Designed miniproteins, single chains, continued (5). Designs and how they scored, part 89

Each design is a single chain, and the fold is of that chain. pLDDT is the mean over its residues in the fold that is shown.

## One batch from the design tools (miniprotein)

Design m19087
Fold by ESMFold2-Fast:
Structure m19087 (fold): chain A 66 residues (1-66)
Amino acid sequence: MPLPDLTEEQRQFLVDTVLRDPTLEALRRAAERLGITPEQAGEAVGDALPREVALDIARRTAELEA
């Protein structure tokens, strides 16, 4: 999926958010604040994304594809 053009500050905000609160809900709120999807936010965070949040995003993506 196409990754949005995020500023360094926006990407750092996403990383800080998931390190402080490693939940899908925190990532979703951060994504909403930046005007992107939770899936795009997860991709932008990359290796900093907790496994539990990555699994929640995968389930949501499968639901959107249906």
Scores: mean pLDDT 69

Design m19088
Fold by ESMFold2-Fast:
Structure m19088 (fold): chain A 95 residues (1-95)
Amino acid sequence: MSDKEIEGEILYSLGAMSNTVGMAERAIELAEKGKSLTTDPRLLASLYDVIGEAYAQLGDFERARRYYEEAARLAKEAGDEVTLKRAEENLERIK
C-alpha cells in the first residue's frame, strides 16, 4: 500500500467519523480528498458510501442515491461484501 493509499484510508475513517457526529459537509470534503488519492475499488467503494451517507444526512437523496449506486458497484468489483451490503441497505432506505 502506498503512502497515498494510507492517507486515503485515514481520510475515509475521518469522513465516516464526521458523518457519525453529524458533520456531513466535512465528511464530503474529507472523502472527496480521499477519492483523489486512490484507484483501489475497495477504498473507493468505502469513500463513495461515506459521501452518500453525508448527502442523505443533508436531505439530498438524489446525490445520495448516485453515490450509493457507485459504492455498490465498486464494492462488488472489489469483492467487498460488507460495503456492498451497507450500500444496498442505504439505497433501500432512501429509494
Scores: mean pLDDT 87

Design m19089
Fold by ESMFold2-Fast:
Structure m19089 (fold): chain A 94 residues (1-94)
Amino acid sequence: MDEERRERARLALEKLKKEGKVSEKLEEAINKMLEKELTDEELLELFESLDSGEDRTLFSDFSMLLHGKAYREATDEPIDLEEVKKQLEKEKKL
């Protein structure tokens, strides 16, 4: 992760906190993104832990800035049909 992107994210977080637009849960989630590179599963867990659509939108914006990924709801994730088919064939053979 680029240090300049992390610094910009920290400044954006502080500005939004001063404006009263950041919940305690959102601040904790963004700080976890700033602390280390998160996996897609860790990002999903943090996103789902947020209680409001506004918090989720801001989380997605910070995720895009820090990890270069726009966040989507789990139901919008593409299903790898080839991997599912391989798994089903393996289970049928056992």
Scores: mean pLDDT 67

Design m19090
Fold by ESMFold2-Fast:
Structure m19090 (fold): chain A 70 residues (1-70)
Amino acid sequence: MVTATVTVEVPWEKVPDFAREVAKIARKNGGRVVDAQVSGNTVTVTLEAPDQESLDKTVKEVKKLAEKMS
């Protein structure tokens, strides 16, 4: 298992929807959300995946989702 931490901006009111979608993305790539921290509009998520390729895919999808929600 490998982990990465991603920090993104998401409007506060959209954070619950963002969290659900991030969990779905992580599961789709064989991983999970290890930790999530919210400070205003800044969300810091720690992601786990079985390998580096799956983790890189998860990180890219999470960043793209945050861009769409911002």
Scores: mean pLDDT 84

Design m19091
Fold by ESMFold2-Fast:
Structure m19091 (fold): chain A 68 residues (1-68)
Amino acid sequence: SMPDVYDSTTTTVNNTGSTMSGMVDTYNDNDSNGSDTSSVHNDMVSTSSSYHDTSGTMSDVMDHVNSS
């Protein structure tokens, strides 16, 4: 069962989801008002890199939960 490990994992996933939600909102605002395309593009690339890392981690977590 390992409820302690599960709680830690759930908290991490929730924190990541909250961060991504904020980033999506920022991206939409920047895209809408983006007068400086280079600035918006740099922000986008940075966010995408972080998102990819998080996506891989979530996949690993999901496998662990399913195998329990």
Scores: mean pLDDT 50

Design m19092
Fold by ESMFold2-Fast:
Structure m19092 (fold): chain A 67 residues (1-67)
Amino acid sequence: SDELETIKELEKVVRSGDIKAFTEFAKEALDKFPDSLEVRSSVEYYARLFGDQELLDYLKEVKEKRK
């Protein structure tokens, strides 16, 4: 599943310790799978863990654009 592979890549980026790369990848993942609860939940979990407020705000915008 493209969605599951995206979550695996997200976790790989998290393990790299590159927070900037994580933020950029997470935004791309949210844009590609705006309806995925699994992608949104994974992004929210790591964004909160890292204190990435910009990513949390981006996630909120993605949820609000969803009709």
Scores: mean pLDDT 82

Design m19093
Fold by ESMFold2-Fast:
Structure m19093 (fold): chain A 70 residues (1-70)
Amino acid sequence: AGQAAVDARAPEEVEIAKYGNKGMKYADEKLKREGKKLTPLEFATVMGEAAKKYIDGKKAGLSEEEIEKL
């Protein structure tokens, strides 16, 4: 199972993956709230950028609130 596989990773990799998922969830909720309709390519780009932003922010030692302001 995917959850069990997470236990095989270094703790840092687990936390990074969680932050990437948080970024994608935040972006998805924001798009739904704003009523924006995106093409599949635009949606994939937004999700990828959101995941990268949260991962890079976590690696830089930023809080979730600080990352959201970027």
Scores: mean pLDDT 73

Design m19094
Fold by ESMFold2-Fast:
Structure m19094 (fold): chain A 95 residues (1-95)
Amino acid sequence: ERKEKLKEFAEKLGIKLSEEFLNMPIEDQKKYIDEKIAELNKRLEAIRQKMRELMATEDPEKSREETLKLVAESLRIIGDIINYELLKKFLDELE
């Protein structure tokens, strides 16, 4: 029941949960999500740093495509962070 509800909610968010995750205690599931969010934030900061470096280039045309690609990737990561935050909130509601 609880595992099925968690799995269905994650699927709505586009998140595929492993059987290993579903068998974890709730506190360990929350820690896993926190670690995932921290990793995503670390990747987002790396992208922001690379964008700052590209903005310092003398050739805007050469950096344009790369900058747009980094912007798209940062938006995807922000979406992933939001989805994991929602999943964590859902875990609290299942307690």
Scores: mean pLDDT 82

Design m19095
Fold by ESMFold2-Fast:
Structure m19095 (fold): chain A 87 residues (1-87)
Amino acid sequence: KSPFEVLEDALLGLITILLSRNLLDAAKEIVEQAKTIAENKDDKEVVEKALRKVEEVVRKVSSQLSPAEQARADALLARAREAAESL
């Protein structure tokens, strides 16, 4: 997979966790950041800023996730960050 595909898969994983908890506003924010990344994948600053916003969204709702969901979200964020570094 390309780094961009890995990043998209990680963001989709996060959206899936949030939707499973009916956290629609948080899921929508990650969708908006994913769209920004897709439209600006060659702009490292824009990608890094969008990824930081994704991390902030997950952090704000972390108390509403189970320990297993939080661990998976943290793993997906780490994967997204690593993929973004390879763009």
Scores: mean pLDDT 86

Design m19096
Fold by ESMFold2-Fast:
Structure m19096 (fold): chain A 103 residues (1-103)
Amino acid sequence: SAAALEAFKAQLSAEAQEAIKLYEEYRDEAERLQETLDEAQRKELEAFAEEAERLAEAQDLEALLERRKEALEEAKKGDPLGVVKLVVYSMAIIRAEYLRLQA
């Protein structure tokens, strides 16, 4: 429920709260842009998604925040892959926080 989601957000770190905000803000645009990616960009995205998952499992928040910063700069330059990466790394930050809260 929406109320359960808001209660969950209140328990999160500032970094995870920002990640949820960016995910919610850019999700629909990233989904549309993902369909416009060429084969080379799609393979690059698969590599970034695999790295993001590994970093989330390791709970390497510092590396995830650095990757998200790079993706945000790419997105600001009008790179559609940057917008998609921004969502991917934001999801990975949320995943890392979820794993932290289960410990």
Scores: mean pLDDT 81

Design m19097
Fold by ESMFold2-Fast:
Structure m19097 (fold): chain A 89 residues (1-89)
Amino acid sequence: MPLLSREELERELRLIEEEIRENEELAKQVEDEEVRKEALEEIEKVRELVRRAREALEAGNLEEAELLLNAARIRLAVLKVVLQNELAK
């Protein structure tokens, strides 16, 4: 049983896409080449989760969409902390 409706999941998807953009801008500012590379690779993995979530929404699989968006959100939250800590150095 999904916790969110289709409308709520579509809203979450839009918010996650904006968070991806913000994290990509932060990652590009990181001077450490290895940290920047790992961050950009993580962003690409999150984009793949969002793509799969969009496909699940189109198929009417709200449970799959919710799980994929939750995974994307958790990964972005962790990445943002890492990037903010790196940029604070």
Scores: mean pLDDT 84

Design m19098
Fold by ESMFold2-Fast:
Structure m19098 (fold): chain A 93 residues (1-93)
Amino acid sequence: AAEELAERLREIAERLREAAERKDKEGVLSAMEEGIEVLEEAVKIDPSLEPLLEQLRRLLAHLRRVTSEEGIARVAREVADGLERAAERLKEL
């Protein structure tokens, strides 16, 4: 389970970076929503991921109000970095 969740988080992080490069806000929102779902499962295995889950929920709410391409890309990269760190932590379990 933990290894599969880590792989899913890495795939979502890659999709976030790709959506940011394409300036695709809908793609970023979709990938973030999927990342939150995966993190909700991951928190049940590693409760230390709970602060990251709450941060992503706040960033998702913020992103819905962001209109600049640069702002969207910045949020997407920040989320991707967080998901990659979560994946690394899960692989250590």
Scores: mean pLDDT 83

Design m19099
Fold by ESMFold2-Fast:
Structure m19099 (fold): chain A 84 residues (1-84)
Amino acid sequence: GEALTEELKELAEKAQAGKVSPRETTILGLSIKVGTENNSAEVALKVYKELKKTLPLPTSEFKRKASELANVSEAEISEMIREA
């Protein structure tokens, strides 16, 4: 499979330890999903960096940006946040 970047690996370890927020967990999940679908760690990292910039923004702006970058519905993103 496509290798994850060091930053994404560290976040996956923190998520397993329960040390990340629901939004950060959703950002990591979306970044891995997009990277896997495109068979590219570079794409995963780009999506991660862009979504991380939305952490201080309202949930509505995050959902819009994540929907555009990951090509998923805002409803799917809302479900990911609730499950995290």
Scores: mean pLDDT 73

Design m19100
Fold by ESMFold2-Fast:
Structure m19100 (fold): chain A 79 residues (1-79)
Amino acid sequence: SAMDKELEELKARYRELVEEILRLMRENPEVQPAANQLLQEVEDDLLKLADEGKIKSVKEGLKLLVEQLEEVIERVKEL
């Protein structure tokens, strides 16, 4: 279905973003502490949204996670 296709695309994008963050940390080890701190902030923010009942589906959670990881990549590139 179209919904299943969108979910698979979000999962693929998530994996791509994780690989890019890992690559950036390997190429520039000095950014690892800042990158790890940003990733902890993403986890804390998503857990807070989930606890407050603001994440209604796996798809919504993955979409928010993808958006947050894209922001992490941009911030790490600015270091």
Scores: mean pLDDT 87

Design m19101
Fold by ESMFold2-Fast:
Structure m19101 (fold): chain A 73 residues (1-73)
Amino acid sequence: SAIEEEIKAISREIYELYKDPSLREIVEEKAEEMLAKLKEWLAANPNISLEEAQEQFLRELKKLLEEIKKAKA
């Protein structure tokens, strides 16, 4: 699906940033924040569809990428 392909593309971009030793700690910290927020969102929305969960995950991945890019500056 288009959303699955977009998730893979953004995940690869984040992984390329993770390969930079100067960004690694920041990527780890921001990824942990993202996972914590996603876990809270899933707990608050127990009756969500798989598609809705994928959309939320993509949204959080986009935020993660933006925060890493800001930290790189």
Scores: mean pLDDT 83

Design m19102
Fold by ESMFold2-Fast:
Structure m19102 (fold): chain A 91 residues (1-91)
Amino acid sequence: EAERVVQELLELAKEFESRDAFSAAKVAREAAKIVRETVEIAERKGREDAVREAVRLGKELITALRNQDVVAIEETMKRLEELLEEVRRAE
């Protein structure tokens, strides 16, 4: 469920903030926002595939953030940003 992924990203951001890892916290918060916006737009447009992809990318990013895999974080964030842009344009 998309909301569960968003909540997990927000909890991860709080954990990073408690450890003064503010850059990682910012990435987690931005990802939560992108996943939520992408799902809301995709659901309004009936794009079930985009909803599934946003959830998949959100889960991948949670794993990358927990593993401190900078390359995976950057690649997954770029894919989330591209997906959000796509669903906004698809009308």
Scores: mean pLDDT 85

Design m19103
Fold by ESMFold2-Fast:
Structure m19103 (fold): chain A 106 residues (1-106)
Amino acid sequence: DIDELIAELEKLGELGKIAADLIRAIANDPTLSEEEKKKLIDLIVSTTRELAKAREAGDKIRELEIGLEYEKKLLEILGNVDEEEKERIERAEKNIAELKEKEREK
């Protein structure tokens, strides 16, 4: 079923191929638990599908929101959140909010 999932993702073009490579790497990572692998694969699949739709729509701000949400969920799953990473996420949220405000002003 992972092979079927990979084949479906690869149909999404370059983005899908990147996702497929990440899924293969996660599936073969001996340092990750089975539960972590399942959560990470699900996150990559859902993120890739959402990002592909945003790109098709030309919604650059939505692409940034999807990327930020992916990073937040990735850190939650892995439990590796330090103060520097939290500050980086907060800066990204502020930058995305500023971009949304600029789009409203146009």
Scores: mean pLDDT 78

Design m19104
Fold by ESMFold2-Fast:
Structure m19104 (fold): chain A 66 residues (1-66)
Amino acid sequence: SPDEERKKKNVELLEEYAKEMYKIDKDAGERLYGLAEVAKVSSVGTSDLLFGKAIGVYTITKAKAA
């Protein structure tokens, strides 16, 4: 279903952000990996919200690293 594909894409993107974040800040990367795990067992809407949260954390962490 489109919802299952969207959730799968949200999880994949969360894991990609977690991997990139882990190279900059291990604690932040581990938190994002945790969000990806929660997203796997959540609704599509919850996975969208978790992805939005992850973008915010990634943006702030990357700005601090610059």
Scores: mean pLDDT 81

Design m19105
Fold by ESMFold2-Fast:
Structure m19105 (fold): chain A 80 residues (1-80)
Amino acid sequence: MLSDEQVSALQRLSRELLDIMERGKREGLSNDEIAELLLRKAEDYIREHGIPRDHARAVVLGIVRVHLPSMVEEVERRLS
């Protein structure tokens, strides 16, 4: 069961990942560059906030499946 702190951190992660996505597309970053930024943010949240990897992975994949579908396989592999 996730703590209230972990749930709050997952909600913040989701907002930050969406911000990274929108800014990256606006700035003309490649899908690979945006995916790397999303992965680094997720790893930071896992390390600093003790979020379970499976839950962070689910949040990242939810965004990537909609916005960067070509990167799904790579992101899945790297967050396993």
Scores: mean pLDDT 86

Design m19106
Fold by ESMFold2-Fast:
Structure m19106 (fold): chain A 92 residues (1-92)
Amino acid sequence: DEYKKKLLELLDRAKENVEKNTPKEAAEKLLKLIDELEEKVKKSKIETEEEYKKLLEEIKKELGEAVVKLGLELAEELRKRGEEFELAPLTK
């Protein structure tokens, strides 16, 4: 099924992007989500272009929201830790 192949290729590219461009702590959570989405695609019957587009939009939304949320949370945590290390020589 060509639609399943396209969705699985998209998820494989997302995995590569996560491994290359995401800090290890966030990468583990995103890779788990991508694995769950791949399983969902494999179990789904995609017989029409409308079903393909709907599932594609759901995948993009779930990945996009997770990437933005985890990226922002990790950036904020790294920033806080950086500030703590800069202040530590002044507080002790």
Scores: mean pLDDT 70

Design m19107
Fold by ESMFold2-Fast:
Structure m19107 (fold): chain A 68 residues (1-68)
Amino acid sequence: SMREKAEKAAGETLKEMVERFGEEYAKQGIKHTSAETLVEALRKAAEASSPETAEALEKLAEIVEKLA
């Protein structure tokens, strides 16, 4: 369906952005909250997301953990 294609495209775009800017996103997130809180929030968001978006959010959580 068009919705499934849009959700897949959004998740793929988010994954590309995390690959290019993940460290910058992680640093900005940590600046406004703790790394532990940010990782927990990202993983909870991933559970509620499409598989493609979940993969991108989990990858960002890994970057946050490495910078912490």
Scores: mean pLDDT 81

Design m19108
Fold by ESMFold2-Fast:
Structure m19108 (fold): chain A 83 residues (1-83)
Amino acid sequence: AAAALRAALEQRLAENRQRNAQLAQDALKDGSTLDDALLQVARDIKDAVTAALAALGDTEALAKAQAQMDKMIAGVEAEIAAA
């Protein structure tokens, strides 16, 4: 059960990431900043993962996913700060 749930969540996350990346590319073509687009995509992914795991009631998986998402967002913020 848990393994099937993780596989489904990973697939959904990958699909959302790809769709958001396409939307970010379209925004960049319109003269939006790369920084704003990357940060928005990272936030959207975190919100989607948090909502999905909260609905499942898995507090341990939620905490680990939040830590991974926070690390990803921190990486994007560090890239912006270095630019």
Scores: mean pLDDT 67

Design m19109
Fold by ESMFold2-Fast:
Structure m19109 (fold): chain A 96 residues (1-96)
Amino acid sequence: SEESKKLAEEAVELLRKTAEDLLAGKPLGSLELVEVLERAAKLVIEAMNNSEEAIKFAEELYKEYLVKLGLARSPETAAEILLEAAKKIEEFFKSK
């Protein structure tokens, strides 16, 4: 639906904007990156009206990318990881 699309787009844009900020040299700490990822995951769940499928997808996304962000040693690597998470969200919603 258009409501689902709006929330999905918001999740994707949040991750992409954060990646752009990192690449622009904005000082973002690990806690802030984790909070952004968590917010994006929550938006995905909300976009699908708390469906079991969306909860499962969002939990897996959050866990996978939380680990990847924890291993990132540069803003460029962290930005790449956030952009990959954004693409996974887009792919999930395109299949709906």
Scores: mean pLDDT 87

Design m19110
Fold by ESMFold2-Fast:
Structure m19110 (fold): chain A 72 residues (1-72)
Amino acid sequence: APPQCSKYTSFNMICYNYAKQQAEAAFNAGDYETAAILYGQLYKEAKEAFGEDHPNTLNARQQYLKAREKLA
C-alpha cells in the first residue's frame, strides 16, 4: 500500500522515494502521460515539503520536464 503522503502528513524521503519509484515505473513502461502526471505531483509535494532549491525537488522537476518532452 502507498504511504500516506499529503500536505497534512510529513512528506519525507520515504514518500519521495515511493512516488519516484511509481513515476519511474510509468516512464520505463512508455506511459509518458502517467509519468508526467506522477513527476508533476512529486515536484509539487517536494517543493512544498523541502523547498524549491532542494536536490530532490530539482530532480523531480527535471524528470517532469523530460516526461513532458516525450509527449511533444
Scores: mean pLDDT 76

Design m19111
Fold by ESMFold2-Fast:
Structure m19111 (fold): chain A 62 residues (1-62)
Amino acid sequence: SVSAEAAARAREAALALPPEQAELANKGVTYASSGNKALAEKYAAKLPPEAAEAVREAADSA
């Protein structure tokens, strides 16, 4: 139910992050893709603003 483009954008943003934050971003995208917006938001909150926005956009597209 998540936009493939929004999810891809969030994963691309993760590639620019340190490994620990990249893992959090990928988990956020996974939860967004599963329709679990609450968990996606929890992981987004732990990320830098640009990566957090990408994860939130993916969640909102679901």
Scores: mean pLDDT 77

Design m19112
Fold by ESMFold2-Fast:
Structure m19112 (fold): chain A 89 residues (1-89)
Amino acid sequence: LVEEILKKLNIPEGFEVLATALSPDGKLLALAIGNEKTDFGVVLVYDVETGELVKAFTGHKSPVTSIEWSEDGKTLTATSKDGTKTYEL
C-alpha cells in the first residue's frame, strides 16, 4: 500500500517525503513533501487503492514534519516549524 504509492511518486529533485500518515479507514495516505531548506510545506493526499492524488495543501511557510488524521478521517492536522494547521478534506 504505502510502498506502492511511494514508488509511483515523481518527487522533484531536492525534495523528499518528510512525513506520512494513513487515514483511520486506511483509504487515504497523506504525505509531506519538501526539505529542511524550503520556505513552504506541501501535504499531498492520495487514494491508497488507485494511487491518485485527491487533495493538495500548501498553507505552510515551513516544511511539514508531522501529520495526524482526525478519528473520522475528515480533517488532517499538519505541523511545521511555523505552526500547526488543520485541513478539511
Scores: mean pLDDT 75

Design m19113
Fold by ESMFold2-Fast:
Structure m19113 (fold): chain A 90 residues (1-90)
Amino acid sequence: NPVQEALEALAEAMRHAYEAGDMKALSLGGEGFDEVYRLIQQGDYQGARRKAEETGEKVAKLLEKNGKTDEAKKVREATERAVEALKRAE
């Protein structure tokens, strides 16, 4: 199920942000990925994909600024998997 795969990947991205210990990145990700969940619930998979990509990149850049380069990479990789799954849900 591509939707389930996307939701699992978004949860993985949030786990990596949490493990990085950056509360600002976690807050930003929480708000952005909550919007992704809302868009998925409404069947707007294109909007969800765009918002997931935007949110993942913002979280990753913030983590990189704080020296959390490995966690930033993991957030990008998980977000990329969510985006690819959402493309298949369209």
Scores: mean pLDDT 87

Design m19114
Fold by ESMFold2-Fast:
Structure m19114 (fold): chain A 74 residues (1-74)
Amino acid sequence: MKEKAEEGVKKIQEELKKLVSPEEAKELTVEVVREAVTRAANREAPKLGTSEEEVKAGVEKVVALVEKLLKLAE
């Protein structure tokens, strides 16, 4: 379980390096993930016809999953 969660965290860090600075990617926190996902979601939302509430709900769901992965990787 922990090993699979650690692999998931590494994958997320690699994707975050494409969206945020290397320093922010090293300090993988729930806040950094929320900011990166929110920016990506807001960029795509107008193309998908999604509301701000739907974007926020999607971001919180992703953040909750990442938070669980980080806790499992501890």
Scores: mean pLDDT 66

Design m19115
Fold by ESMFold2-Fast:
Structure m19115 (fold): chain A 81 residues (1-81)
Amino acid sequence: SMKEKKLELLIEVLEGLAADPLNEEVLKANKQKIENAPELSEKEKQEWIEFMEEVYEEAKDPKKLAGVKHALAQLAAELRA
């Protein structure tokens, strides 16, 4: 279903960001996946791209990096359950 494909895509994006939140190539690839996802509305694409950009900026703070990685991994795990 479209709902299952959307959930799978969002989990993949979150797990990729959790592994390396400061990787600009991963960020670019994930933005392209979201932009090209037929299961997402234009509003949802904008919201997810903004979220990814905010995560990237927050991860630049060394005090926040571990917390960002943990939060992304936790969110992905909760969506997988």
Scores: mean pLDDT 85

Design m19116
Fold by ESMFold2-Fast:
Structure m19116 (fold): chain A 64 residues (1-64)
Amino acid sequence: SLEEKVNEIVERVKKEYPDLTDEEIEAARLAAHMALLQGKSDEEAYEVALKAIRAYRAYKESKK
C-alpha cells in the first residue's frame, strides 16, 4: 500500500540519520507521501524526503 511505502522510506531515513527530530521526520514523511502520490519512484520519494529535511532545517535557521 501507499502507507507501507511511506513507512519504509521513513524507516530508511531514520536508519541513515538517527539524530533527526520528530519535526524533521514528519517533514520527511509528508514529502515522501506527496512524491509517491505524484507517481514518483520509491528512490525519488526518498530523495524528496531528504530535501524536505534540509528545507526544514534551513527554515529553522532563518528564524534566528
Scores: mean pLDDT 84

Design m19117
Fold by ESMFold2-Fast:
Structure m19117 (fold): chain A 88 residues (1-88)
Amino acid sequence: SEIEALADKLMELAAQRFAQTPDGLFSLEEIEELLAEAVREYPGLAPYVPELLELARELADADGKLSLYTLGGVITEVEARARRRAAA
């Protein structure tokens, strides 16, 4: 599906950015920058950006940061929600 392909591409971009993070964690600002970059390359991601940011804010740790693992969980959950909406 389109959303599955978009989620895979977003995960690839996230993994590339994770390799460049000094602490191995993403701030919410870094996630906003990642999503802006992803939308430039894959405009089909634009409708999912608000949901991705909302879930990222909800799952951020005590320091307001997310690991690549937690960000992967955010992407997977938004993909699952989009697929459920498409199946209805």
Scores: mean pLDDT 83

Design m19118
Fold by ESMFold2-Fast:
Structure m19118 (fold): chain A 102 residues (1-102)
Amino acid sequence: SELEEKIIEFLQRLVELRNRLSDVDPADKEAIKALIDEIQRIVDEFAEMLDVPEEVRKRINEAIEKLKQAVDEGKPRDEVLALFDEVLTIVQEAALEKLREL
């Protein structure tokens, strides 16, 4: 299915961004914010493509806002990655729900 392939590609793009967040200098707030903006773009595209319910979109946006706040506060890399993993978990659960409907 083309939809299944697109879901896999979105999830792969998020995993690649996690690896980039893991490798970035934790003191480079501008580089980290640019990566978070890319994460926001990818999850917005995903939510639109899959017609993700408003309550799930709200949870994703709240998790991304927590991630942005942690970066602004200069939190360590492991805490930033843990907050990204919260975003990834919500997206993965939404993807699995849509795959079950196919």
Scores: mean pLDDT 84

Design m19119
Fold by ESMFold2-Fast:
Structure m19119 (fold): chain A 87 residues (1-87)
Amino acid sequence: MAAFQAEMARLGERAREALARGDEEEVNRIAVETAELLLRQLLAQGVSVEEVREIAERMAEALREAGHDETAEEVLRRGLRLAEEAE
């Protein structure tokens, strides 16, 4: 848990630095990496593949509502792949 929280904090720091530079493309890449890290951690903690699929879908829906359609599609794609590989 602590190592996961530290990595999430580092990704957040990188995202803030990228945003400060006006690097929206890097911010979007970090958002996808953050979502993948979270989904991998949930699988490692024993969350079911079905629940991980639902979480990925909800994350993608929230991103689409925020106007980040391409980022949403990539998050969903990676989440579904992680669930499939965890079978």
Scores: mean pLDDT 80

Design m19120
Fold by ESMFold2-Fast:
Structure m19120 (fold): chain A 91 residues (1-91)
Amino acid sequence: SEEKLKKALEEIDKIIDEFVANPNATLDQVEEYRKKIEEIAKTLSLEEQRKLQRIYFDKALENLDKDFLKASAYFLASQVIADVIRKKREA
């Protein structure tokens, strides 16, 4: 639903902002970041997952010349969501 997608966007944006606030993130912290996004994405329908992936991919591109750390976080979020979509299609 539109409400589920909106809530997922709000939750993931908060996770991204918190992750970006630490420029010296460890590998364990990067893995925790991936898992948090994966768990949220898994609650969505395939259509909502595709919309979510595109939103974060577009945000990553918009930030490439403005904030490289934020762009990188958005790209990683988009990749995690793409992996969730791929697994759902293979099931």
Scores: mean pLDDT 86

Design m19121
Fold by ESMFold2-Fast:
Structure m19121 (fold): chain A 60 residues (1-60)
Amino acid sequence: SLNDELRKLMEEFEKAIKTDEKKGLELKEKILSLVSDNPVLKAVAEHELEKLEKEIKEEL
């Protein structure tokens, strides 16, 4: 399902942004593309991506 795909990509994004910035950016674009036609999932995805990015920036 779309929710399952989104969840899997989010987990991969969280791991990638800690080790590989370029892969993190690719996964972020893929996530946003996947949910582009669903406004509710897009809002959720954008919020979760911002949250994860903020947490990683605070770790440096």
Scores: mean pLDDT 78

